# Designs tried in a protein design run: designed miniproteins, single chains. Part 53

Each design is a single chain, and the fold is of that chain. pLDDT is the mean over its residues in the fold that is shown.

## One batch from the design tools (miniprotein)

Design m1826
Fold by ESMFold2-Fast:
Structure m1826 (fold): chain A 94 residues (1-94)
Amino acid sequence: MAEETTRAVQRLMDMGIAGNDIQAKSSATGAAVLLRERGPTREAVEVLAEGASKMSPEVTKYLGEVVTKGLAAADAELAEEARRRLDQIAAEKE
């Protein structure tokens, strides 16, 4: 169910935004695991990218690495799209 996965990712991103960089990296890892287990969707990846836009450049870059590695086994194309979007967001903060 895409909507349930999207909401769970949104909750993890909100927790990361409210926390410090260590908490944000933990939330990012949790979101990647959740997407791998439930199946990644474009909507959930959009929520992940939106959340990353509100985090530090370091966390956004870390999220790109975690998402690429975590999602590649489930959906390599979507993982690559997510990585490109996260890299762009990180670049915009520099």
Scores: mean pLDDT 75

Design m1827
Fold by ESMFold2-Fast:
Structure m1827 (fold): chain A 60 residues (1-60)
Amino acid sequence: ADEGIALAERGVELALAGDAEGGFRAGAQGTLMLSDAGDEEKAREAGERVRRAAEEAGLT
């Protein structure tokens, strides 16, 4: 769970730095880890946060 959140936040950081591919990979990994921990709702929320950060950075 904590690792999934950390990976999702890393995805945001990478997306803001202009690494959309790295951001997507980290966000997807974080989402899978949260799903495996049984936090499906948090997994969806984390994915949406990564997407929004990329949009705010002009990457979408």
Scores: mean pLDDT 67

Design m1828
Fold by ESMFold2-Fast:
Structure m1828 (fold): chain A 76 residues (1-76)
Amino acid sequence: MSEEELKEKRIKFLENKIKNIKDAMKTYQDEANKRIAEETDPEKRAQIAKDLADYQKMFDEVIKNLEKELEKLRKE
């Protein structure tokens, strides 16, 4: 396999991984919002909202790191 073929394979892998993480985050967000809408206890709603925000921050940091790696590969 050539260096260029390995690079293209790595780019595709990172693009697919970013897409999968974004899709997973969207699913988690939709499920959390449904739980918030169905929850009658304000304290429990606040906890779900906090957990959602914490998870979104974690996913955003992972995506940012993957996008930096992707950009580095594309620039070489």
Scores: mean pLDDT 83

Design m1829
Fold by ESMFold2-Fast:
Structure m1829 (fold): chain A 76 residues (1-76)
Amino acid sequence: MEELEEKEKELLEKLKAAVEAGDKEAVKAYSEKLTELGVEAARELFREASEEEQERVVEEVREHMEALKEKALALA
């Protein structure tokens, strides 16, 4: 978890820089990496839950991250 948090922080900083630069390709790339990291974190947090519950949480994370990606692209 700790290691995932550090990777998330690095990716968020890169995403912020990409948005400030207007680099839509970089915004997409870093947003996608953040989504995968969020999925990994969700699976770890809900490791003891049923597969059905884990998949539901993962889907919620993906939906949330897709919305954030769209907003970041609009700002870039």
Scores: mean pLDDT 78

Design m1830
Fold by ESMFold2-Fast:
Structure m1830 (fold): chain A 58 residues (1-58)
Amino acid sequence: HMAELRQAMIDFLVDGKEEVTTASGVTIKTLEDVIAAGREFARASWGDDPRLPPPPAA
């Protein structure tokens, strides 16, 4: 899961792909999607840190 998010962010930011969809169904099309993926990666990597901001409302 985390490796897929990391690779998708690289494909979007570095390789300039217009759209990247992971096997888990996460789609990255915009900078906002990259930020959301980065927040999820941080939560999964560092666990439930109460200092992390809550995700934006759905």
Scores: mean pLDDT 68

Design m1831
Fold by ESMFold2-Fast:
Structure m1831 (fold): chain A 61 residues (1-61)
Amino acid sequence: SEEVKKKKEEYEKVKEESDKIQEQGVADYKQPETRGAGIGKTIDAAQKRIKAEKELEELEK
């Protein structure tokens, strides 16, 4: 259960970071010059969030 607690804390942090990056990425996406960078950042943040979520689910099984 210590591993589960640690992963749950990591997931919460990743979720908060992902939300902030997504907000920035949406702003960047609206500008043609920063559009590509915004897309890349939001994809990276989404992948990190999914990975953390999967790791937490695997530990809870």
Scores: mean pLDDT 74

Design m1832
Fold by ESMFold2-Fast:
Structure m1832 (fold): chain A 65 residues (1-65)
Amino acid sequence: MKEKIIKLIEEALNEKDVDKANELMAELIDLLYEKYPELTDEQREAIRKELEEIAEKIEEEKKKK
């Protein structure tokens, strides 16, 4: 489950437009929570931590522009 989320976020990172990437990330996360209702709070927290790291990369990319 976590790896799938990371993979989808990696696709968003490869998006040239970081604004679109951020929107895609939010939509994908909502979809994944709907698709995997069995995710516990602990699993959600672990996913959030990895997303935070990825979001920081997107922000750095955006600052370059």
Scores: mean pLDDT 64

Design m1833
Fold by ESMFold2-Fast:
Structure m1833 (fold): chain A 66 residues (1-66)
Amino acid sequence: GAVEEEAIRRGLEGKERASPEVLKVTEDIGAKLRAIGDEVDRLLAARKAGASQAELDALEAAISAA
């Protein structure tokens, strides 16, 4: 049941906690993916709003640098 599934998930989380370096790397990758997503959303919004090519190029460069 749900309680047993929760216990299994906590067991897996416990193994991850035994490797704090892995947790830090996972958090860093997650933060970078979120930042890229936000920049992609900005690019799509700018395109829809009819932004200049220079502005679109700058946003694309920011995404490529992330």
Scores: mean pLDDT 70

Design m1834
Fold by ESMFold2-Fast:
Structure m1834 (fold): chain A 81 residues (1-81)
Amino acid sequence: MNVTVGLSVSGLKDEAAAQAVVDAARATPGVVDVRSKLLRQADGTLNLGLSITAESEEAARAAVEAARRKAAEHGGTLTVG
């Protein structure tokens, strides 16, 4: 049964950084779908909402970690929930 996890990333500088985070999640083995929503903040940074659907809890955890690492490379902070 597929697992869906919601997460957000704050503090991204541009849409390319947000796309890199989405791509990292999507490239994770066992991920079947990634939905994203991008919101521009008043300070000019971007917040990214993600919904990741994976075939297992292990794949979902791996996708969250891949997204977290990529977000950190771009100065962003990832929160799960």
Scores: mean pLDDT 85

Design m1835
Fold by ESMFold2-Fast:
Structure m1835 (fold): chain A 95 residues (1-95)
Amino acid sequence: ANAAVGVGEQAKREGNLDGAIASYEQAIALAKDDPFLKGYALFNLGIVYKEQGKYEEAIRYYKKAIELLSTSSSELAKSLVKEAEDNLREAEEAL
């Protein structure tokens, strides 16, 4: 899961958005019993879809990320929820 997230982040930096999507989808599959890693990968999928101009897909992934990350009481998870909510609002305004 961590390795797949790292590969996705590298693909994003290289402008390989399709490769980033595939890597984050793999991270979600591998993060079977880790809602934090799954939520984080879903959040990053939302960002990649937003970068592609696919705002409806981005909205769906941000909502899923918020749902999973909200199950954690950690400060990092709370910060990611806030960022996902801010990005969700931006994607909704872009529709």
Scores: mean pLDDT 82

Design m1836
Fold by ESMFold2-Fast:
Structure m1836 (fold): chain A 80 residues (1-80)
Amino acid sequence: MTIKEKADEIFKEAKAKLDSLEVETPQEGLEKVREIYEEAMKKLDELYSKATTPEEKAYIDKVMNELREYFEKKVEELEK
């Protein structure tokens, strides 16, 4: 599996977990959303450390930014 494929897999798994969340309360939802986000970001940071080319690093940065935007959207929905 390539660095790009690994980054895509991490994002896909995180997105699936965020989309499948059954929340009883906004507070519980916020805690779960943060946990999922932090775990995925940690995996992407580890992958970034293993990346050897500027292209691979740029791709991981892009995926991290997309994950951050998705996370911020989920937080906003729960804080309404």
Scores: mean pLDDT 81

Design m1837
Fold by ESMFold2-Fast:
Structure m1837 (fold): chain A 100 residues (1-100)
Amino acid sequence: SELDRLRAELERLQAFVTRLKKRIEFYESIKDKLSPEGQKELEEMKAEVDKLTELVARLQAMIDAGAPVEQVREVLEQARKEYAKAVKELNKLDTIIKKL
């Protein structure tokens, strides 16, 4: 069903956010070794992860409350956009780190 698909996608987003937070924790631990550009990218990535975390929490609450699938889908589309941005920022930051 569409609801089962939405639940599966939410679980994948939750797992991604958990992995991303661990990567941010690592980058914070080496922040003194980052260039000013790298530090700025880390802060931008943290902001994107915070947005995605909020959307993921909202999606979970909506599903738990039995919200209409259409409303869940609208918030999930926002989460997908923030996911794409987070992936882009992660790849950019990983590229900067690889050059250290």
Scores: mean pLDDT 84

Design m1838
Fold by ESMFold2-Fast:
Structure m1838 (fold): chain A 80 residues (1-80)
Amino acid sequence: GGLLSEEEADRLAIELAVAVTYAVAKNKGDKETQELADRALDAINAGNFEEAARILKELYEKTGDPVFKRAAEIAERLAA
């Protein structure tokens, strides 16, 4: 086996996706996307995957980027 469990790999995947989104939004001055990404990171770090899934769905609705749809599905699975 690898260094990460399936749950740890899923958590790392959504955290990385959100962290990259935050950095890009900050560099572009997109305050709304930056605030959503920051809130999603806070929820992930708190283990609140239900809230993280909700915010990731909002990011998907705002951006249309399918990475957020996949991240929301992963967060919903972690919340179950």
Scores: mean pLDDT 81

Design m1839
Fold by ESMFold2-Fast:
Structure m1839 (fold): chain A 76 residues (1-76)
Amino acid sequence: MKKKEIEDGIKKYVDLVKQASEAAQKGDVDKAKELAKQAQDTLDKIKKIIDSTKDPKLKKEMTDMLNKTLDDIHAS
């Protein structure tokens, strides 16, 4: 269940980051800031779920998924 929450959260985070970048490129500064804030709030929730995970194997899998997604975003 927790792994699904992380996967769904990561998807939402990626979508929000892309929308924020698009808004910034169009000059919609206020919209870009709001979307960036929503992305950060989503990322913070994901990190809290990972941090609260007691199973070291599951925690590593979730951390690896998040790190891969962050690397993909920064490479794009």
Scores: mean pLDDT 80

Design m1840
Fold by ESMFold2-Fast:
Structure m1840 (fold): chain A 74 residues (1-74)
Amino acid sequence: EIKELRERTIKELSEAKSVEEAIEILVQHHEEINRLRGSDLQETVDIARAVANTAAKSGATVEELVKSLTEWAK
């Protein structure tokens, strides 16, 4: 389920040493998230991922990315 996947992603992100690692983690999980949701919520998942990637590219820290993903996982 997406909640479980996001929780694991958040955990991995909290252990990442750099924003680059955080981006890689998000990208690696992107397809799995979309797969779990199928077609119904793919748009929502895609938007959430885009927001996280944008934050990372904007110089957001790993902590900021974890916070964003925690909001989405609720």
Scores: mean pLDDT 60

Design m1841
Fold by ESMFold2-Fast:
Structure m1841 (fold): chain A 100 residues (1-100)
Amino acid sequence: SPKELLIQALEDLIEKYKEIIELLKKEKDQKKLQEYIEEAATVIIDAAEKLLPYDPELSKWIIEQVEEIVKAVKEGDIDKAIKLLEELIEELKRRLEELK
């Protein structure tokens, strides 16, 4: 069902955000972090675009937040990037609870 697909997509995004946080905490090479976050952002944006027919406002919001996270990583503000990712995870968890 469309609802089950949306639930799965949100759960997958939460896991991807957790993986990004783990890497941001462990990796110290700024160039590797920039390359990783750009690749991760592409995957997340593709996933968010697939949500567009189900929840266009959520799709747009995820894309905007990911662009801010990429900017924070490129500026070397890893603490800000982690905080934004944690806020995204909490909002997606809230939305999942409403869908169940």
Scores: mean pLDDT 85

Design m1842
Fold by ESMFold2-Fast:
Structure m1842 (fold): chain A 82 residues (1-82)
Amino acid sequence: SAREALAQAIADLQQAIASGDADALVRAAHTLKGAAANLGAESIVQRASEYEAYARSHPDKAEQIRAAFESLAQDAQDYLAA
């Protein structure tokens, strides 16, 4: 289901955050964007798109992007709980 896809995308994002790998964060954000779009979660889509672009252009700022992605993962979890 679309909700299961979003839950998996959130889990993948959490693994990418734990890895500290900017390429993993870009891929996880891209997947989250698609999963959120299938549910009409426009706010999550917008933030995932912005953070994907940021991580792609700033791969050396892992600490800064990590905190932003943790916030995004939490917001996506809150969306699923609603």
Scores: mean pLDDT 84

Design m1843
Fold by ESMFold2-Fast:
Structure m1843 (fold): chain A 84 residues (1-84)
Amino acid sequence: MKKVDLKDIKFEKPGVLIEFPAGTPREKIEEMVEALKKIPGVKKVYVTEVNGRPVLFVEVDESAIDEVVAVAEKHGGRVLGFAY
């Protein structure tokens, strides 16, 4: 999946920032991206890297934020915050 810089992400809706530990396998990140894309209300998933850690930005409807957080935590992600 293409990595993008956080600065280049255009936000039209609220988003969730999720990090993974340094060294998380790419396959695990891709599995989580696939799981997130299946959630109704998820519009886009961006994968980037900040300070050597994989970071996902998930553009999502407010009603689906709790579901996104639950999926993220199940896959070992940590919620860094919300962009709104």
Scores: mean pLDDT 73

Design m1844
Fold by ESMFold2-Fast:
Structure m1844 (fold): chain A 69 residues (1-69)
Amino acid sequence: SMDEFMRDLVTKSVSQGLSGESILAAFETGIQIRAIGLELDGKDEEAAKLEENMPKYLEKVDKIFKEVV
């Protein structure tokens, strides 16, 4: 599942010495880059939806980080 995949990514990132701030910044940057890519493909509604949901994704990442630390 997506939640299991996110948990594995966060857990591995922590095991490699990444801070919570670095992990959150990386996910935020990744989401922003994906939204730009969607806009370049003419998928403006999908890009807007991803940007609207960004705080929800970042909240999930932060919750997982707090569980694995």
Scores: mean pLDDT 85

Design m1845
Fold by ESMFold2-Fast:
Structure m1845 (fold): chain A 85 residues (1-85)
Amino acid sequence: NIEKAKEYAEEAIKLAKEYGDTVSLVAGEQVIEAAKYIEKGDYLSAEISLGMARIALGVSKLTGAPKEVLEAIEKAIDYVEKALK
């Protein structure tokens, strides 16, 4: 569900801004880009943006981002992955 992916990505972006977490902000923005590319039928660009979101999520985990930010990003990525299957 692309709508759910956008919802969780927007929540992740909001939380990342509140915490000043630039890496998690990038992760959320890349999930939104992936969702937009899926809506356009550009699955290659969607996979690239999703890959960038996964890399940013990995960095956020290593740098100790807040659990609620990480959970929002992980849910957003999961819904994009479900939309690609």
Scores: mean pLDDT 87

Design m1846
Fold by ESMFold2-Fast:
Structure m1846 (fold): chain A 85 residues (1-85)
Amino acid sequence: MSLEEALERAERLLDELDELSRRLEENPDDTEVWARIQQLIEELRDLFDSVPEEDRETLREYIRRLVEERKFSPLAVRAVELAFS
């Protein structure tokens, strides 16, 4: 996929991840939310692998910047780090 498409998709995945993480803070026993968070982590990994090697660093930097700027929940931050570890 193109870098621009990957950046758009990454932003949407991160927004969903942050929303699900906030739901989990309200209901820690929500097994479905945990399963969806795990799916999003795998989708982020697949997205990273789907872009050309030359564009991967740009995508990674974009994701890190979004996480910092948007005050993501601690769980969402950890999930992003896990996807790129």
Scores: mean pLDDT 79

Design m1847
Fold by ESMFold2-Fast:
Structure m1847 (fold): chain A 98 residues (1-98)
Amino acid sequence: KENYLKFLEEGKKRLYEIIDKIPDPEVQEKVRSVLDEAYKKAKEAIEKGDFQKALEIINEGTERIVEILKEAGYDEQAEEVKRVTSLLVIRLLYEKYK
């Protein structure tokens, strides 16, 4: 439980670093809103013991963020978001099954 919450906070921090590089404040706000909601819900799912639901929420939020970024022309940042989230998911799965 403790390690899962730590990995979520680390992942959120890394995603914020990517978002802060976006020069468009409207795109930044939309992406931050989706990120904050997804990670809040994922944390709640982990706290309830629903690890599978937490992964679903993270993946759905990531796809929405990627969509917003690509539509706005920030393809490089979209790829960075996918990479950071994939690493987070791998870490969460490793902790679950080790």
Scores: mean pLDDT 83

Design m1848
Fold by ESMFold2-Fast:
Structure m1848 (fold): chain A 83 residues (1-83)
Amino acid sequence: MEEELKEGIKRVEELLERARELLAEGTRESILEADILVSLAAMQLNILKKIVEKNEVPKEIEEALEKAEKRLDELSREVDEAR
């Protein structure tokens, strides 16, 4: 489970990185695609948070999840501002 959670967090980070690239492209279409990826990342992160809440996990996983959540919040705001 610890490895699965780490893989899940990595997948969220990959979605957020792709969304950031699309935002940097700056077209209306790329901004819409970034919004979709941010929404997918939010859904995945919510699933991971629910798993963590039900199980005792290492502090390193909790910290990685918090970092991903902050990055998601920042990107969500950037997408809203770009619209």
Scores: mean pLDDT 82

Design m1849
Fold by ESMFold2-Fast:
Formats: C-alpha cells, sequence, structure tokens
Structure m1849 (fold): chain A 60 residues (1-60)
C-alpha cells in the first residue's frame, strides 16, 4: 500500500509538503478537464506525490 506521512521535521519539509499539496490540486484539476475517472485521478495524484518525493531525494 502507498502511504504519505505529513509529519514534517522542519520548515523546509513543511514547504515541500505544501508543494506536494499544490501539485495534487493541479493534477486533480487537469484530470477533471480530461474527463478522467476517480480511479485515474487517484493514480495520477499518487504518481505526482511519489515523483516529488523521489525528486527531493535525488536532489540530496
Amino acid sequence: SIQVVFDAEDTADKEFLQRVMNALKAVTDESKKEGLSQKEMNDRQGRAAMALYEEKKAAE
């Protein structure tokens, strides 16, 4: 199962979580414009969140 934990240790992590939330909203809005199903929207949201987490990790 995929789990996203919103327990941030510092300000930088809180800013990162805000970026994740903004990305999820953007993905949802675009998915609605494309007329995608709820399952497709959920899948895209999950992929967007994971991509941001992997990008943050790779930038270290």
Scores: mean pLDDT 70

Design m1850
Fold by ESMFold2-Fast:
Structure m1850 (fold): chain A 89 residues (1-89)
Amino acid sequence: AEKLLEEGKKLLSELGEVLSKASEEKQREAGEKLVELAQSLGEEGEFSENAGETIGRGAAGIGDVLVFGSEEQQQKAVEGLRELLEELS
């Protein structure tokens, strides 16, 4: 369980670094996908017109799943983050 949390934190950190170098359009798209991933795992989230705010909401939702979710939800969060990173790289 803790190993999945640490992996998820690492992936969120790597995603943040990739997004810091990305265009505003890519940041918005990634933020929306991150919120959608959190929602698919039972978290409530809403999109913002601000890309950074949407990214923050999605990251917070995924962080909540990684801390409080089941091992299955944590695994799905890690898998979803890896897929998003591959799409952005």
Scores: mean pLDDT 77

Design m1851
Fold by ESMFold2-Fast:
Structure m1851 (fold): chain A 81 residues (1-81)
Amino acid sequence: SMKSEIAASITGSAIRGISDKNETTIKAVKLLIEAMDYLDKGDTDTAIKKAQEALKLAKEAGDKTTEKVAQKIIKMAEEAK
């Protein structure tokens, strides 16, 4: 499922961020977790804002997997409106 894929990708990004001591990736992961929580609560606007901030941080970190996760969350939230 999409949620299962996102959870696995977030876990992978967290492990990479911790292993590499990449604080930017860790911050992006925290924002993605928050975005998913807001999406599950039906607050799509806040979910999009959190995921957009995570996308910017993922681009700074060069983590393409985290970028894709952020984009998927944004798309899911937009489609949920």
Scores: mean pLDDT 81

Design m1852
Fold by ESMFold2-Fast:
Structure m1852 (fold): chain A 75 residues (1-75)
Amino acid sequence: SQEEKAKKILKDMDSLTKKAIEQIESDPLKASVYVASMTVLLSEAWFELDEETAKKIEKHFNDLMKKLKKKEKEV
């Protein structure tokens, strides 16, 4: 279902964000690869899901990106 696909994308984005944060200090390039994977998931959301659901996922993505930028500035 569309709801199951949305939940999977959100869960995968959260997982990638945690992996990126773990690598920010030790391997910034690897952290960047995880962030790039998150942008692919956002593209999948816009392609496969309805506009309202895709917008909610985009808002979550933007919140995660703000969290990553804050962590990057702390190192």
Scores: mean pLDDT 85

Design m1853
Fold by ESMFold2-Fast:
Structure m1853 (fold): chain A 63 residues (1-63)
Amino acid sequence: MKKRLEAEMEVGVYEIAGAVALLTGDLETAAEYYRRAVEIARSTEGLEGLLAAAEAALEEVEA
């Protein structure tokens, strides 16, 4: 369904933005982007794999 594909792309964009922030040492901004990715993946059915990946990235930033 189009809604799921749109959510998948949105999660990907936030994951990329979070990774860029992490690479520049901006941990607060990285965590915010990863939290947004988790929120979208968690609220969208069928994104269990993307949710797990986003949660793992958020845990790494918050460690």
Scores: mean pLDDT 77

Design m1854
Fold by ESMFold2-Fast:
Structure m1854 (fold): chain A 103 residues (1-103)
Amino acid sequence: NKDLEQMKNLLKQTKETTDGSKIQSYLDQSIDLFRKLLTEDLETQKEAAYILGQIYQLAGIAGVMQPRHGSEISLLFAMAGDRADELTAAFEKGALEMERSLK
C-alpha cells in the first residue's frame, strides 16, 4: 500500500531529524495518511495506527505536539467504529514502544 509505505518513510524521517518544525509537519502528514488508510483492511489500519503512535510520541518528546493533534487522532479512531478499540491499542503500543526505546 503506497500510503502505508509513505507513513513508514515519515517515521524514518521523524527519527532522523531534531527540527521541531519538520517533526510537526511529519505528524500532520501522517494523520492525513492515516485518515486515507481508514478505508483499507484492518491489518493495514492497525499497522498505520502503530506507526502513527510512534510519530505522535516523537512529536511529544520534541515538544511540538499541539492539542489539535490528539483531538484529530481521537476523532479518526471514533470514525473507525467497531475497529476503534483495536486501532487505539495499536497506536498506544507504538507510542509506548517508542518511549521505552528512547530511555
Scores: mean pLDDT 87

Design m1855
Fold by ESMFold2-Fast:
Structure m1855 (fold): chain A 99 residues (1-99)
Amino acid sequence: MPLGPLTEEARETILAKREETIRELEALIKVLESDLPRVKRSKEEYQAALNSLRAVLQLAEQVGDKRLAELAERAIALLEKHSDSWLTPEELEKRIEEL
């Protein structure tokens, strides 16, 4: 479904959870930069996270919150950068066996 016009309620939710959203984005960035091999995630979780980050970026741009926009953009870039390196333990074990 295409994204409809942003509701006032959706905007208020992002603003009310601004500190929480910033904290979550900073935690995600830290995980992607340092703990990647220890994080077990599915491709569906990546797609959901990517879509959520894009929505946050769009809302931040509409509200003029440059800090949220920069964090969302950085998190998106890191998530996309690590997409190919994101293996389950079973996939990683199989790759080691192939070596």
Scores: mean pLDDT 64

Design m1856
Fold by ESMFold2-Fast:
Structure m1856 (fold): chain A 72 residues (1-72)
Amino acid sequence: VAEEAERLLEELREEVEELVEKVGKEAREKGWSAEEVAEAVERAVIELLREKKGEKAAEIMERAFEAQRAAA
């Protein structure tokens, strides 16, 4: 699952980087915590994948984020 998620992120690298930058700027303006930023980035990336690659890609990314949080 993590490998599939990494592949999906690599295919959308530019879009993901732009999205992370946008969320980071918004977080700075709103004074968000690191946890709030991480949650916003995760949700935004999942939605980006759903729009560009479809529901299955979004599910793979959701599982990858869940696994990463469990490992932390």
Scores: mean pLDDT 76

Design m1857
Fold by ESMFold2-Fast:
Structure m1857 (fold): chain A 58 residues (1-58)
Amino acid sequence: ELRELVDEMDRRAEAGDVEGMREVVRRLQELLIERGLASEEEARDPAFLGDLQDRLRA
């Protein structure tokens, strides 16, 4: 689930779909908050999201 959202975000970024990428990022942030995996502040932090992407890609 999280990996799928990260992959989709990467695909949309590569395609230049900025608005679609924003939608995926929003869904990822909401999911992280809902699951208690991140606070609202953490989910909005680009550094936190980048670290999560790196962990899921590895």
Scores: mean pLDDT 73

Design m1858
Fold by ESMFold2-Fast:
Structure m1858 (fold): chain A 61 residues (1-61)
Amino acid sequence: SSAEDAKVRAALRELLTAIHRGASDAELRALADRLIGTIEDPEAAAQLRAAMDVLLRDRRA
């Protein structure tokens, strides 16, 4: 739905903002879990979780 799509876009923007602020991996996981919990569409929630796992893996150098 357009509302769920808007929630996913808002969640991604908030996560990118946190990354730019220098948030730790633990802070990003906590934020992602909170934001994913607001997504009612299970497919959209799974997609966002998968995207976060990729982003966090790439950050752990």
Scores: mean pLDDT 78

Design m1859
Fold by ESMFold2-Fast:
Structure m1859 (fold): chain A 78 residues (1-78)
Amino acid sequence: SSEYEKLKAEILKKAEEALKIEQKVREKGEMTEEEKARMNELLAEINELVSKIEKEYPEKLPELEAELEAVQAKIEAA
């Protein structure tokens, strides 16, 4: 479904943005209040979009959950 594809694309886009913030923070050795707020916002938005997929496309949830765990692990490892 086009709606599922749109939701997945938004999740991946937000996850990539969060990873880029983490990379920038790592390079400069500090995290500003603005960067921290933006990262928290992105993670909250990702969780909300995942909840929508759980409700509307439950058969896709295990696969998406695995992809999200991989992204979250990458963010935490940064």
Scores: mean pLDDT 79

Design m1860
Fold by ESMFold2-Fast:
Structure m1860 (fold): chain A 69 residues (1-69)
Amino acid sequence: MALGSGLSKEQGREALALLEAAGLSPERAQHLLVRAILAGTSERALAILREGGVPEEVAERVVAILAAG
C-alpha cells in the first residue's frame, strides 16, 4: 500500500512546514515530500528524506505524519 494514500491537505501542510522549519526551501521541501509519499514504505521515505539532507529527527516526524494519513 502506498504511504500517505490517506493523507489530508492539512497533514501535507504540516509535513511541508516541518521540512521548511528545518531549513529547506519551499520548492525543495515540496519535492522531497512528494518523493517520500511515492516511496510506498516508511523505511524508503525516511531514506529519501535523509538523502535529501533532512535532519533525522525531522525526517522521522514527517514519516510519522505520512504513516498516520
Scores: mean pLDDT 78

Design m1861
Fold by ESMFold2-Fast:
Structure m1861 (fold): chain A 98 residues (1-98)
Amino acid sequence: DKALEALIKSLDEEDEAALIAAVEAGDESAVHGAAAVALKYALRGDSEKAARITGAIIEVERAAAAPDAERIALLEEAYRAAKAGDNEKAAELLRSLP
């Protein structure tokens, strides 16, 4: 998504840290920003952080009042790819989120 790529370019280290902390605290409003951060870590080859952030997003998405099953399935695939060190696949899946 063009909006996701623009968001990635706008994030600095303070923005990234705040979004990670917010999504790990269960803040649904941080999910889109945290997905951009997870993608950025996958593109940097930091599979452990990409997996950690994606895992936190999955927990928030599952706890949402109206969970999106398709979005959760893509996030779960991205999480497994990142856990396996497949950063290219993790990045592609994170870019394809609805």
Scores: mean pLDDT 81

